Designed miniproteins, single chains, continued (3). Designs and how they scored, part 26

Each design is a single chain, and the fold is of that chain. pLDDT is the mean over its residues in the fold that is shown.

## One batch from the design tools (miniprotein)

Design m8886
Fold by ESMFold2-Fast:
Structure m8886 (fold): chain A 105 residues (1-105)
Amino acid sequence: MAGVELGRKVAEDSSDGVEAEAELSETSRIRVSLKKLSEGKYEVTAVGETEDEDPAVQREVAREATAAAVVAGRLLREKGYEVRMRAETRVKGRLVARSEGSSTA
């Protein structure tokens, strides 16, 4: 899945301000960014965007964004970082879904 590979790429870099993007289709994409909050703490934000209002496409985009955030968060925790994770799904620029998590232990 594109989200898994994107999350891994971001976590392998592990630098403040790193961003990676992947196209899922001609109308859909995901972007993952990493922000340093403090020494030893990062925020992972995954944003899935689509121009398609089909609920099946929205679910696929949301799943890929969530996978990217979860994979990046897991790999950063394995490196000893505390991680805050956020995944968002947007349809034609409108926020339609959000998931948040933290990596305390």
Scores: mean pLDDT 78

Design m8887
Fold by ESMFold2-Fast:
Structure m8887 (fold): chain A 101 residues (1-101)
Amino acid sequence: DKKKELEKEFEELQATFKKILDLLKKSLEEAKTALEADIVAGLARIVIGVLNVIKPGLIEKAKEVSEELAEKVEKTLEELQKEFEELAEEAEKKARELEEK
């Protein structure tokens, strides 16, 4: 079933990005130097770049199956992007605070 296959692929993709988010959040919490915090910020921004590249294609594929699936995919990707943007901003702030001592 094309719908079930695409839903499974999307769930696996979402799980992968959530795992990356959790690992980066933990890395930021454990960061003790400005460099460590800057690395987390840089990685979060790279993930945002990846999401921006893949988002249009995923939404287009989802629309071929149903409008409802397309809306769910778009909303989930927007929520993930927002969480990575918030993490990048927090990491950049922590890096500045660690440099100021």
Scores: mean pLDDT 86

Design m8888
Fold by ESMFold2-Fast:
Structure m8888 (fold): chain A 59 residues (1-59)
Amino acid sequence: SKRTEALRAAVDALLDSGLPGGVAYVMGRAMVWAAEQGLPNNWTGAMRKGYEAAVEALK
């Protein structure tokens, strides 16, 4: 599903940014939720990359 693709993309972006796996998974879920709600991209650093990856995968 698009949601599963978005979660993988967000988690991968967060892992690539140096976050540990467990944190990347929890934050990836939050970024997918935020992207699905259409919340503004006010994130920075690793979280911004995770959010952008989720938004792209949900298209």
Scores: mean pLDDT 83

Design m8889
Fold by ESMFold2-Fast:
Structure m8889 (fold): chain A 106 residues (1-106)
Amino acid sequence: SIEELKEKLRKIIEELKKDPRTSPKLIETLEELLETLEALEEALKKKDEDAVIAELNRIDKLTDELISLAKVDESPLSKEVIELALEISTYAGVILLKLAVEKVTK
């Protein structure tokens, strides 16, 4: 669920902030992804398809950026960041597929 993804993201951000060697850009990108998931949840509740698509596109960009940043970051949590980014990207892809199917079947 989106709430479980948000909670996982909050926990990773908290742990990364404890290490002063963590890239500030990695933390900033994770926080931006969290805000984007919150915006996606609101758009889904309002049934605003245009807003949902906009937030899904933002998730795609941010997850790609996170994977790139995590690969060069020497943090012990880099693997967990990559895994969570892929999980969030997969979740966004499933929502996009459901919207595409609804458009074809109506």
Scores: mean pLDDT 83

Design m8890
Fold by ESMFold2-Fast:
Formats: structure tokens, C-alpha cells, sequence
Structure m8890 (fold): chain A 80 residues (1-80)
């Protein structure tokens, strides 16, 4: 599920940035993505949130960029 994918992505971020006190301040994601992390699923769907995180991380990691593309395709398939 998208909720499980979100949990796995957050766990991956914690493993990659173990010294980060908060995701908003110490992980290389945009301010808009960090703000979206604090919003409910009624405002930002979980799939969109996961995609935003992976796209931000993908700016510095080709592996994360590929994962972002896969998640984008999954979201498009689910909405089709």
C-alpha cells in the first residue's frame, strides 16, 4: 500500500541521515515537501507525498530518481 511505501521511505531517510533531528530541517528535501509532511492525507495524498520526497532526494541520487519515476508510474496507473 502507499502507507507502507511512505513508512519504508521514512525509514530509509532515517537510515541515510541518522544524525538528523527532524526530517524538515536536516534532510535534503524542499521546504514545500517538508511542509507537506505535516499535512493530513485529506490535503496531500500519501502517494503524492512519497513522490515529492523521492523527487527531492533524486536531485542528488540517481537511485532515488529511478524510484521516484517508478512511484510516479504507479500513481498514474492507479488514477487511470
Amino acid sequence: SMEELKELVLKLIKNLFPSAKSIKDEVPISESTAKALGLSSLVVPVGELVLKILEDLGKTSPEMAKLAEAVRELIEEENS
Scores: mean pLDDT 65

Design m8891
Fold by ESMFold2-Fast:
Structure m8891 (fold): chain A 91 residues (1-91)
Amino acid sequence: DEELIRRELELGRLRRRFVTSSDLEEQERYAAELAAFEGEEELARLELEMLKNAQRGEVNEELAKRYRELVNKLLPREIERQKRIAEIRSK
């Protein structure tokens, strides 16, 4: 899928900019962009697939499990992002 490839390239670009930035304010900005990118669209894709399966009357426990795992994974990242922003701004 061209869209998935495009997104992976964009995520890679944001990660590189984040780690190479020497400016704390820029690192904060890139961290926020990275966090926004890494979660919401994948969740939306999983929700769409789950809806399609429901319309077909299919039980898809694998998609439901993946959705829960992604939500659980993203929650700690959001907490860490908020901590990092607070640390940068407190200095």
Scores: mean pLDDT 60

Design m8892
Fold by ESMFold2-Fast:
Structure m8892 (fold): chain A 79 residues (1-79)
Amino acid sequence: DEVEELRLEAARLINEAEKIVEDGYKQGKLSKEEYEKYMKRIAELGHEARAAYQAGDVDRLREIVEELKKLNEELKKKL
């Protein structure tokens, strides 16, 4: 079940990104504005992943998972 596997991977990546952003903010590495912008982007990707999952759109879900992977890589480099 590729749709379910991608959904679970998206959820894992969202949780990871949220933790990196929260930890970065608590450590003073992010301004309040940067924190809010990252949290908004993570929430937007979460909504897109849910929509793709509900539509059974494997290609779209895969694209969102790749965007989440790139976001996590960017956050790890910055923080």
Scores: mean pLDDT 89

Design m8893
Fold by ESMFold2-Fast:
Structure m8893 (fold): chain A 80 residues (1-80)
Amino acid sequence: SALAEEAERLIAEMREELEAFARRHGLSPEQRAQAERFLATAEATAKHVLAHGSDAEVEQLIKELREAFKEFLAWLEEQA
């Protein structure tokens, strides 16, 4: 579905942005572990909601993931 494709693209974009940040600033082992944990949690949550949730719940998840990622990047920038 279009929503499943949007969620998949969002997670791929998050992964690419974290990789770009790592190339530009470097990541400590702790920051790398936190980034991997963030991505793993986002992927698992998206997989669960896509399998069991309504379209409205998927749309809400996409909004929440975008906001959470924005906050996570801001936190990484403060640590850099």
Scores: mean pLDDT 85

Design m8894
Fold by ESMFold2-Fast:
Order: sequence, then structure tokens, then C-alpha cells
Structure m8894 (fold): chain A 94 residues (1-94)
Amino acid sequence: STVLELLAQPPLKLPERPVNEKLVALLEERIRQLEEEIAKQSTDLSTLLALYATLEHLISLLESLDQSDPRVAELLERARRLLEEVRARILELL
């Protein structure tokens, strides 16, 4: 039984630093703003390069957080999807 197996396990070590809820909320809002900006379908190369750099930075920050948190994992997936979309648009302009 899964329940019996769980009870036989040593106590799970709680994360010593829980994900900062304020930081996660800030990153979620920033990704939402980037989604809105990308939805405008800008053809300005300088704007697209700035969006790309911002997304790379956000992905780096999210990768430094506990990815076992489903909110962090969801935001990371969304940011990576946006990065690929912006990259494709940049390549079409080069």
C-alpha cells in the first residue's frame, strides 16, 4: 500500500528556504506583461532583442528557484515558450 510505504519512510526534509511568495508574484506579473508586449507583434528588432534579453534573465532567475514548486515550473514553461516565439521573430527579421 502506498500509504504504508509513505509511513515507513523517514520524515521528509522540509525546504530550508521556501519559495519567496512575493518574488514568485512579481515574476508572474512580469511574464504576464511580456506576454502582452509580445502579443502586440512588434517588428522592431531593438524591441525584440530587449524582450529576448529580459526573457533570458527571467528564465535564469526562475531556474535558480525551487522547480518542485508548481508555480515556478509553470512560469518557467511560459517564459521558455515566449523566448522561442521572440527568437523565431528575430530570425525572420535577419
Scores: mean pLDDT 75

Design m8895
Fold by ESMFold2-Fast:
Structure m8895 (fold): chain A 77 residues (1-77)
Amino acid sequence: AGAALLAQGAALAAEAAPIEELVNRLSSDPGARVPEEWLPKLKALGVFGPAQAAALLASLRGTAARLAAEGAALLAA
């Protein structure tokens, strides 16, 4: 259980890195293309521009940190 939560947190943190680059790119160049693999996830999360993309990045990082903390707590129990 704890190991699975840690793995999910790590996966979300890894996903956050390309979103951070995308946020910077969209802020500098509005013509920058969103990777097709991200479109359904971004749409589901209401991401239609740089501000929403930044919110998604913060959410993913927050969830990753929460999962890591929960996983560590479960492993310590």
Scores: mean pLDDT 63

Design m8896
Fold by ESMFold2-Fast:
Structure m8896 (fold): chain A 87 residues (1-87)
Amino acid sequence: MPPPTPLQQAIADALLAWRAEAEANPAWSPRERALGAVRRIYEVMRAHNVPHADERAAAMEALVAEDPEMFAALLEQETAQIEAERA
């Protein structure tokens, strides 16, 4: 496989950190869990000068408002795949 880009690596690290934080906070609602991931992804986008990071984050927050459980589950699945690929 080609090596991950710095942006892809930073997002992967952010998701792994998010999962650890979510596991430490089992009382979080699906919405709180999903918004935590959006915040971390937004921070990565800002650090890497991704264009329209504010608008991208707002769009993700709007989707979380519609179905927070689905978004949390998808992020958990993606994080598990990242962990498996690093093992």
Scores: mean pLDDT 81

Design m8897
Fold by ESMFold2-Fast:
Formats: C-alpha cells, sequence, structure tokens
Structure m8897 (fold): chain A 90 residues (1-90)
C-alpha cells in the first residue's frame, strides 16, 4: 500500500468511530427521556458535559455537540428503539 492509501483508510475508520460516538450519545439521551428525565434537563446536562469534555477530550465534545444538534425526528426514532428494548427486558 502507498502511504496515501493508508492515510485514506485511517480517515475512513476515524469517520466511522466518530459516527458511532454520536449514536451512543443519542441513545443515552433517548434512554434518559424514556426514564422520565425532562428534555430541558437532558439538554442542560449535555451542555455541561460539552464544556468539561472540551478541556479533556475534544473528540467527545464534538460528538456531544452533534448529538445535541440532532434533528428531533432522529431523537424520536431512538426513543422508540429504547422503549422497545426496555419492554423486551421486562
Amino acid sequence: MKEKELEELLKKMEKIEKEDKVESVIVQMAAALVQGVKREEVIKRLEENIKEAKEIDPELAEALEKALKAPEEVIEEYIEMVKKMVEYNE
């Protein structure tokens, strides 16, 4: 492999890992909402986590910001998915 092809492969892997991190945050938001945490409180906690993460883990901060900006439709899909998982485990 040429070094350039290896760099492109690494960039593709980083993109997949970043997408997985965003999805994990959205799932956690959906789980909190399903458990009865108010949407305003979930948003506030994410904003606090973003501030803390910016100093320690910039990649996590970026994932948290993307999750916070996710369309409501996407969040609703994950809420339904989390509800289904909770019902299955009961």
Scores: mean pLDDT 74

Design m8898
Fold by ESMFold2-Fast:
Structure m8898 (fold): chain A 99 residues (1-99)
Amino acid sequence: TLDRVEELLRPTVEELQPLVEKAKEYLEKFYADPNDYESAIKAYELYKEVYETLRDRFRELLATTSDPAVRALLRDGLAEIDKLLEEIDKKIEEIKKKM
């Protein structure tokens, strides 16, 4: 179940919370000043680091778990993470073009 996958990911999610909080702070600075492209880039680079770390953890769990239901959810989660990482890379590129 999703709850079981969340339990397996909890230590990594907890470790990444400070990075998520920092990314939100930079994004709030950008929303307050739309010309603060440096803060926008820093926010998205931090989100990229978060999702890359989660992707690595999903891959580790896929290598170590034999539960077919957990494996299916991890594969679906990896597909969503890959999509989010692609979207983040596009946002960084768009912002850099405005600098």
Scores: mean pLDDT 86

Design m8899
Fold by ESMFold2-Fast:
Structure m8899 (fold): chain A 64 residues (1-64)
Amino acid sequence: MLSTAEVVAKLRELGVTDPAVQTLILIAIQEVKEGKMTEEEGLEVLRREAGERVAEIAREILES
């Protein structure tokens, strides 16, 4: 799975340049990786807070 720096680089490549949105995605990915929430739960939080496109991008990163 990608490091924090690699995740940020991929987010910029996919057009996610807002630091607040990047931070939300990083937190959700970290919580899923630590087993504190399921992948579906993390994606639902992102969809609610930042919208469907951001949730789709986070899914792609989690599947990489």
Scores: mean pLDDT 77

Design m8900
Fold by ESMFold2-Fast:
Structure m8900 (fold): chain A 72 residues (1-72)
Amino acid sequence: SNTLLVIKFKSKEAAEEAAEFLKTLEGVIDVQVSEDGVLRALFESKEAAEEALKKLKEKFGEEIESYELIEL
């Protein structure tokens, strides 16, 4: 089922870089970044969202304040 990943980044710049990175991955339907540095990414599957989150933690882990996975 489709899965929404919500991540609060320490800066909008980090969120925007993460959004561009996510757009290169398979299984991403949409990615949005808000002014306060919250990234919302919609994935085709829970597995795609979990893989993307793992990669984001590896690349941007120090910039991540919090995250939530919501299975739709």
Scores: mean pLDDT 87

Design m8901
Fold by ESMFold2-Fast:
Structure m8901 (fold): chain A 100 residues (1-100)
Amino acid sequence: SSELEELRAEVEEIRATLEAYLKAGKIPSLEELQELADRLIEVLEKLDPEKAAALRAYIEEVFAQIEAETDPRRRAALRRSLTAVLLQAADDVLAEIEEL
């Protein structure tokens, strides 16, 4: 369907953005990570609301950890870990769309 094609395109753009950061050895800002996470969750809410809720809860917990962390290196490590988790989540969503 045209809606499914639009959802696929959105997730592919999110994935490409995350992959580009990792390939460049860079870490997205917290604001960029929040934006990408929100976009991915919006797609998941249309496909699997339970998985969307689980991902949202996980992201909220990690963001709370980043906000509480005072060591810049540990904050960067948490953002890097979150980037990898979001990339994996995007790959999983794309795999689910391909099966539809």
Scores: mean pLDDT 87

Design m8902
Fold by ESMFold2-Fast:
Structure m8902 (fold): chain A 88 residues (1-88)
Amino acid sequence: QEEERRRELERRRREEEERRLRAVREVLIKKAKELGISEEEIEKIEKEAKSLREVNLRLANKVHEKSTPEERVEVATELQRVVQEVRS
């Protein structure tokens, strides 16, 4: 029973993490398109990345590179908002 409880908690944490990663990806894709990153470049990142976390990292790096300091604050704020919503 303790082992099953541990597996259940791990599964729940994994599902929650996947939800956060998907929410973060949606925000990053939207911002990437707003910054003029082509849909083809976004698709290449998704195909080449080995995990959703890597997709988010690569997208975040491209968004950060093409963003002004003010835009970076807006992106960070929106990412925090969606992560908080998924947590609840």
Scores: mean pLDDT 79

Design m8903
Fold by ESMFold2-Fast:
Structure m8903 (fold): chain A 111 residues (1-111)
Amino acid sequence: SLEELKQRFLEAVRAGVPDPKLARELARIIYENPEKADEVLRFIGEALVEAVREGATNLAVTWLTFVYGLKDADQEKIIKGVEEGARRAGASDEEIKTLVVTLKNLFEAFK
């Protein structure tokens, strides 16, 4: 379920542990279920903001795991969806800007 995926992503962010299986599942849903892609991207943005607010210090490791699964996807669509999720979770404009720049840099690193 989408709720299960959000929970798994949040747990991976909190633990700072790579989850390649989760990255592959997120990529699969985004590629194969376009109707659900926007919702998946929004909950990822929400979960990232929630994890940062809870003091997750290993966020970078989880970012790498997430972005690795999406490296061949439509990067602009991914960034926009995650940005909307972060905004809905109450992230500031500066936090959203930092998030977008970080995602763009990670996608470029995987090309």
Scores: mean pLDDT 73

Design m8904
Fold by ESMFold2-Fast:
Structure m8904 (fold): chain A 81 residues (1-81)
Amino acid sequence: SVVRGSFTLTVDGVPVPVEFELTDDTVRITAVAPSEEVARRAARLLEKALEDSGFKVTKVTIRQDPNDPSKYIAEIEAVRK
């Protein structure tokens, strides 16, 4: 089964919308931030949360949104330990 959800993560007072897809063994998280620095900080916080929840982070990417260059996307993939 695949569970999808969303929440808002606050990073240095900045609201960062986060979307996730969770299976029994994997998770993919996407966070959208107004700057590369906020995206990188969001990724670090999400990695810590995933590790604390029994996941091993396998991939982290930070990129500019090709549809909106004022935004940066952090994508994190993890698997259950």
Scores: mean pLDDT 87

Design m8905
Fold by ESMFold2-Fast:
Structure m8905 (fold): chain A 80 residues (1-80)
Amino acid sequence: SVEELLEEAEEVMAKIMSKLSDEKKKKLAELYYKILEALENKDRESAEKYLEQMGKLLPEELKKEFEEFRRLVEEIMELL
């Protein structure tokens, strides 16, 4: 369900945030909330745009965690 995928995405995002500085956490949180808003509005184009921006913001060391988050968001978008 969308609700289960959202819970998993939140868990992955929490793991990513735990590995970042407070400044980077703030910027990541802003993008995360924009993605959530886009998903609520069924705006796939905006959600994909914010995902791309988030990927550019994150260090290479978090690539695996980011790809997991991106996959969950893409699965949610398929259900919209």
Scores: mean pLDDT 86

Design m8906
Fold by ESMFold2-Fast:
Structure m8906 (fold): chain A 76 residues (1-76)
Amino acid sequence: MKIIDYSKLPKEERLKQLFEDAKGAADIALTAGSKEGVKKAIELLRQVSEEARKNGFTDLAKEAEEAAKKYEEILK
């Protein structure tokens, strides 16, 4: 009945959603040939990794960092 309030999502679930959105954005930017789009997605992945690490979500932090490195290597 009521609109979902994203501010009430558990922090871990919110970070997982941001991680998935960032990966999707990176893949779309790669297929479009947008180097700037990929760089923005890498920045988002690094932000997710930093926030996850500070909150003790070690596995998510590692996955986000590894994804960021993967996209950085593709841009080289």
Scores: mean pLDDT 78

Design m8907
Fold by ESMFold2-Fast:
Structure m8907 (fold): chain A 66 residues (1-66)
Amino acid sequence: GEEGYRLGREAGRLAAKGQVEEAARLLYEARKQGQGLDATRGLMEEALKLGGGEGAEEAIRIAASL
């Protein structure tokens, strides 16, 4: 849903700043709410918009492992 997508986008922004642990926490929260796929979509869209990077790659890897 919209909440999972919002959490994913915020995780993408945090990951772009190198705040991967905080990003992972939001992704885990979305998964607990049954919104892991929506969060992954938000994360991927924000990561692409910001041009990717090491933090974004790590957050995507974490999302894929959940």
Scores: mean pLDDT 81

Design m8908
Fold by ESMFold2-Fast:
Structure m8908 (fold): chain A 75 residues (1-75)
Amino acid sequence: MSEEERKKILEAGEKAKEEGDAVSGLAAAHEALQLGDGETAIFAAEKAIEAARKSGASEGTLRLAEQLLEKAKSL
């Protein structure tokens, strides 16, 4: 993963948390996982969880974010 790609994902994660947009946070986490950067994927997945909690997202969305976090930790 390039520095520019990582920075874009980190910014997307922070924005997702600020806006309560769990879907955007999940997309950022998934992109980091596809690029093989577990540390960036952990960050994005944690931001997706925070976004989901902030917006009152469904239990299914929160569970998906938690599953992505566990997968990122296994990298």
Scores: mean pLDDT 80

Design m8909
Fold by ESMFold2-Fast:
Structure m8909 (fold): chain A 85 residues (1-85)
Amino acid sequence: SLKEEHDKIRRLISIYEEALKKKIPVYDSKGKLISSEAIRLEIRKWKEALKSDGSALIVALQAAKLVNVDELETQLKNGKPIVLP
């Protein structure tokens, strides 16, 4: 449902925020380390997408569907690096 997709984006934001707090490395799909500044920009992008009712939200929802949020949360809990799709 739309509510479940919005929940996934909120959980993804929380994953990024916790990774920053715990200093857990976050990598992009190419295996490149994402800077703390880039993670903060990503958090802002996702928060703005949640406030949008247009194409930005649709793109964000599609990107979130590619992410196994449950697995990322488990990796974060165990202090393991996060790899984005």
Scores: mean pLDDT 77

Design m8910
Fold by ESMFold2-Fast:
Structure m8910 (fold): chain A 60 residues (1-60)
Amino acid sequence: SKLFSPAEVLEIAQALGHDISEVLARLKDLGKEKFSQAEVGELLGVSQSTVSRLARKLGL
């Protein structure tokens, strides 16, 4: 299954119109190097399907 780096999570967050400084602070607090589609969805408040679709559009 696809795993996302913090940088890739930030790209998805930007595509969703999230505050990147807030998302970056949350990622630093978590200290994780890899995120599942489910974890990204929970972090950004979207479905796993939305994460998957945006990742494909962004070439991630």
Scores: mean pLDDT 85

Design m8911
Fold by ESMFold2-Fast:
Order: sequence, then C-alpha cells, then structure tokens
Structure m8911 (fold): chain A 59 residues (1-59)
Amino acid sequence: PPAPSLEQQREQLAQQMIEQGRQAGLEDFGREMAERLRAAETPEEQAEIVDEFDARLAA
C-alpha cells in the first residue's frame, strides 16, 4: 500500500495517543496531546508533541 500522507500519519498517531493514554491512566493527557498533534503543521511540532507524550508515559 502507498505510504500514508503526513495528515494521515498525524491522525493515526493521534488515535494511538488516545489509546495509550487510556491504558496508562492518562486519558485526559492523551486526548490533549492528540488534539495538539492534529493541529501541528510541521514535522518539528509533531516530533515535540510525540516526544513529550512518550516522556510522560515513561515517567
């Protein structure tokens, strides 16, 4: 299949963040980060959001 566009990748990651947040007991945080990811237009912003989310889950 064709590689997902940046928009499709962003939406998929947002959904994954919501699910991972729920599983980690951080549902509100996951939803907030997913919403930020959906609004992010640059790869740099997306990377920062993902990194922040992962750092929180690792803590």
Scores: mean pLDDT 79

Design m8912
Fold by ESMFold2-Fast:
Structure m8912 (fold): chain A 85 residues (1-85)
Amino acid sequence: KKALAEQVAEKIFEELGKTETVRVEDVINLLREKGASQEVIENVEKALRSVMRLHGRTEELTKDQLVAALLLLEKSDIEEILKVL
């Protein structure tokens, strides 16, 4: 599960052309553009919002924070995201 989450985080950063942080909004838009299901998108948004809450009013997530959010998802959701990226 962790290795899959790390692969997804890496691909998201590559697709968005980012090295340090990504915005939640950009991550959600990328997954929608790539054809992830609405259920998976909703689960990702909830996970990202949970991690943001733990770090105060942060607009952007580091790669480690994105991995932490993805680890809140079921393995099947992470696998779906990896397939569409």
Scores: mean pLDDT 79

Design m8913
Fold by ESMFold2-Fast:
Structure m8913 (fold): chain A 95 residues (1-95)
Amino acid sequence: SARREALAAELRRLRDALRAEMEARGVPPEDRQQLETVVAVLEREVLDNVDAPVEEVEATLDRILAQLLPQLSPEVAALVRRYRARMLEVYRRLA
């Protein structure tokens, strides 16, 4: 799907930006690994649901994050919330 390919490319750019932000902030390797794992789960949900309405994607991401965020440090949780916002912005733009 051309839409799935476009979303995958934009999400790769967001992940590269996230990695640069983690390096600039001096985020510890264990927190970076946790953040990468959470991001991979969110990316998979978005890419598996490219034709879903944005409201359904947002609700699904919020359900996943309700389970994962309590297990994360406050700094990692803040980065995940920001990444979620950026993902939804990309999804809306390409929808």
Scores: mean pLDDT 85

Design m8914
Fold by ESMFold2-Fast:
Structure m8914 (fold): chain A 87 residues (1-87)
Amino acid sequence: MTSADFSPAVSGALAFLSAGYPELIPKSLQEDVALALYKILESSKNPSTVFSKETLKIILKFIKENGLDKKSEELAKLVELIEEALK
C-alpha cells in the first residue's frame, strides 16, 4: 500500500528510481523522494519485498552520491535499512 500523502511529483520521481534512472530525479525533489522511500521501506518487514536487490543498490548509490544521508537522521536510517537488506 502506497501512502496517499505523497505528491504527484514525488510519486513520478519514485517511478524513475524504480526503473533504475535516479539521474532523472530533479535535484529539488531528491530529499522528498528519499524521505518517501524511508517511509515505504520502514513500513515493510523486508526492503527486498518492495524493491529488487539491484534497485536497492541503485537507491543506496543515489542517496550516498548526493549526500542525502548527511542531511537528516531519517535518511541516515534509510541507508542502514538498505545496507542491512543487502547483506
Scores: mean pLDDT 75

Design m8915
Fold by ESMFold2-Fast:
Structure m8915 (fold): chain A 140 residues (1-140)
Amino acid sequence: GLSPEERERALRDAELMVQAVLSLNLPKGTKIGILMGPSPRDRLIAERAKELLEKAGYEVVLSDTEISELEEMKKAIKESGAEYILADPGVAWLLEYEGIGEIVTYALLPEEEITPEHVEVSRIYDLPLGTVGAVVKVLK
C-alpha cells in the first residue's frame, strides 16, 4: 500500500495532468487514453485522472497501466481510438520517440514543489523542469 504522503503526491500529479488536458480546450467526447507505469502510484494516478477527465466530459477509452511491450501499446492505442494520450514522462517520451504521437503540452509542478527526483526525470527525458506528465496527440 502507498503511504499517506505518496497517496497525496499521486493525487496531486493526477490533478496537474488533468489540468494539462483541460488547457487544450478539446471538444466534449474527445477520446483520451491514459498510459502510466505499472507501479501502485501510477495506478492511483490513472484511476484519479480517469474520474476527473470523465467528469470534465471526455471519453476515457484506455487506462491500462500494465502494458509493457511497445507493439502491445501501439495496438491498444489504435484499437481504443484514443485521439490523445495522458502519460507519465517516460511513456510520453517513448510515444514521441517511436513516432506514435506528438507531445502537445506538459503537466508541470510549481517551482516550489520541484524535488531532486523531478529534476532527474526532466534531465533523463529532456523534458521541461518539473514535468510530472504530458499530453500526447496520437499520429495517424
Scores: mean pLDDT 87

Design m8916
Fold by ESMFold2-Fast:
Structure m8916 (fold): chain A 61 residues (1-61)
Amino acid sequence: SSFEELARAFFEAVVAPDPRLSPEQKAALRERLLAAARAATSHYEFSARATEILQETQARL
């Protein structure tokens, strides 16, 4: 789906290159982003949830 491609592009651009995140944290974030993309009914809904996931991750760094 278009949202899953967005989630993958976002992961590769923002999450994959972040040296502060372990490979395990990156794998968990990838799954959360894909789950959000699959559940989303709009681009806005996906963007809001993706932002939430990243903010939660930043709060734990």
Scores: mean pLDDT 80

Design m8917
Fold by ESMFold2-Fast:
Structure m8917 (fold): chain A 77 residues (1-77)
Amino acid sequence: SVQSITENMATAAADPEAYLAVLEERDEKLLQEERSKMISMGLSEDNVEEYLAIRRKGFQGRLAELRATLQAAADAS
């Protein structure tokens, strides 16, 4: 909801590194869940790890963008 997004943004502004750490942990949890699912479907571990490495880089790029956005917002205040 809009209210939840606003509340999360306020929390992120107060402690951006703690907020980013929570998002990074969430992203890693999602990757581990996806890893387990792909392995259970009979995909090779090597192929799964290659796919997850690409996905992780995507998540890291988005977190870097968010960090820059939060820093810019803090600097503007």
Scores: mean pLDDT 78

Design m8918
Fold by ESMFold2-Fast:
Structure m8918 (fold): chain A 78 residues (1-78)
Amino acid sequence: SAFEALQAEAEAAADSIPEEDKRAFVEELLRKLLKIELPEHAEKLLALYRAMATEGKLPSEEEAKELRELEERILAEL
């Protein structure tokens, strides 16, 4: 499956990725994975994760609700 292919790619690449670049790598992997299954939800989910990662802040109550709704939709369609 596309998920298994991405997981194998991630595991192979992980050993060669500098520690400081691992966050960016995980973000790109998540982006590729979500684009395969649910492209319309991927952009919103990535924007929220990116804001949290770059600003180093916890999501707001509204952002947390949106994340949960997106995650539930992704799980329902997988």
Scores: mean pLDDT 57

Design m8919
Fold by ESMFold2-Fast:
Structure m8919 (fold): chain A 67 residues (1-67)
Amino acid sequence: MKLSEEELKRAVEGAKKAIEEGNSAAAGMGAKELREAGAPDEAIRELVEYAESLGDKEAAERIRRYL
């Protein structure tokens, strides 16, 4: 599926929200959907760094699998 820059931003924001809520499974699923939609490695890396900054090791590990 083709993502516009706006859709990419919203998807990244959704994944960040899941990380903030402690929902590591939803964060990992968001990263998977971003990769399937052709998101750049930079977007996935941003999510890993965000999860690590909040101390969510499980979310960071789940997201990193899609790099």
Scores: mean pLDDT 81

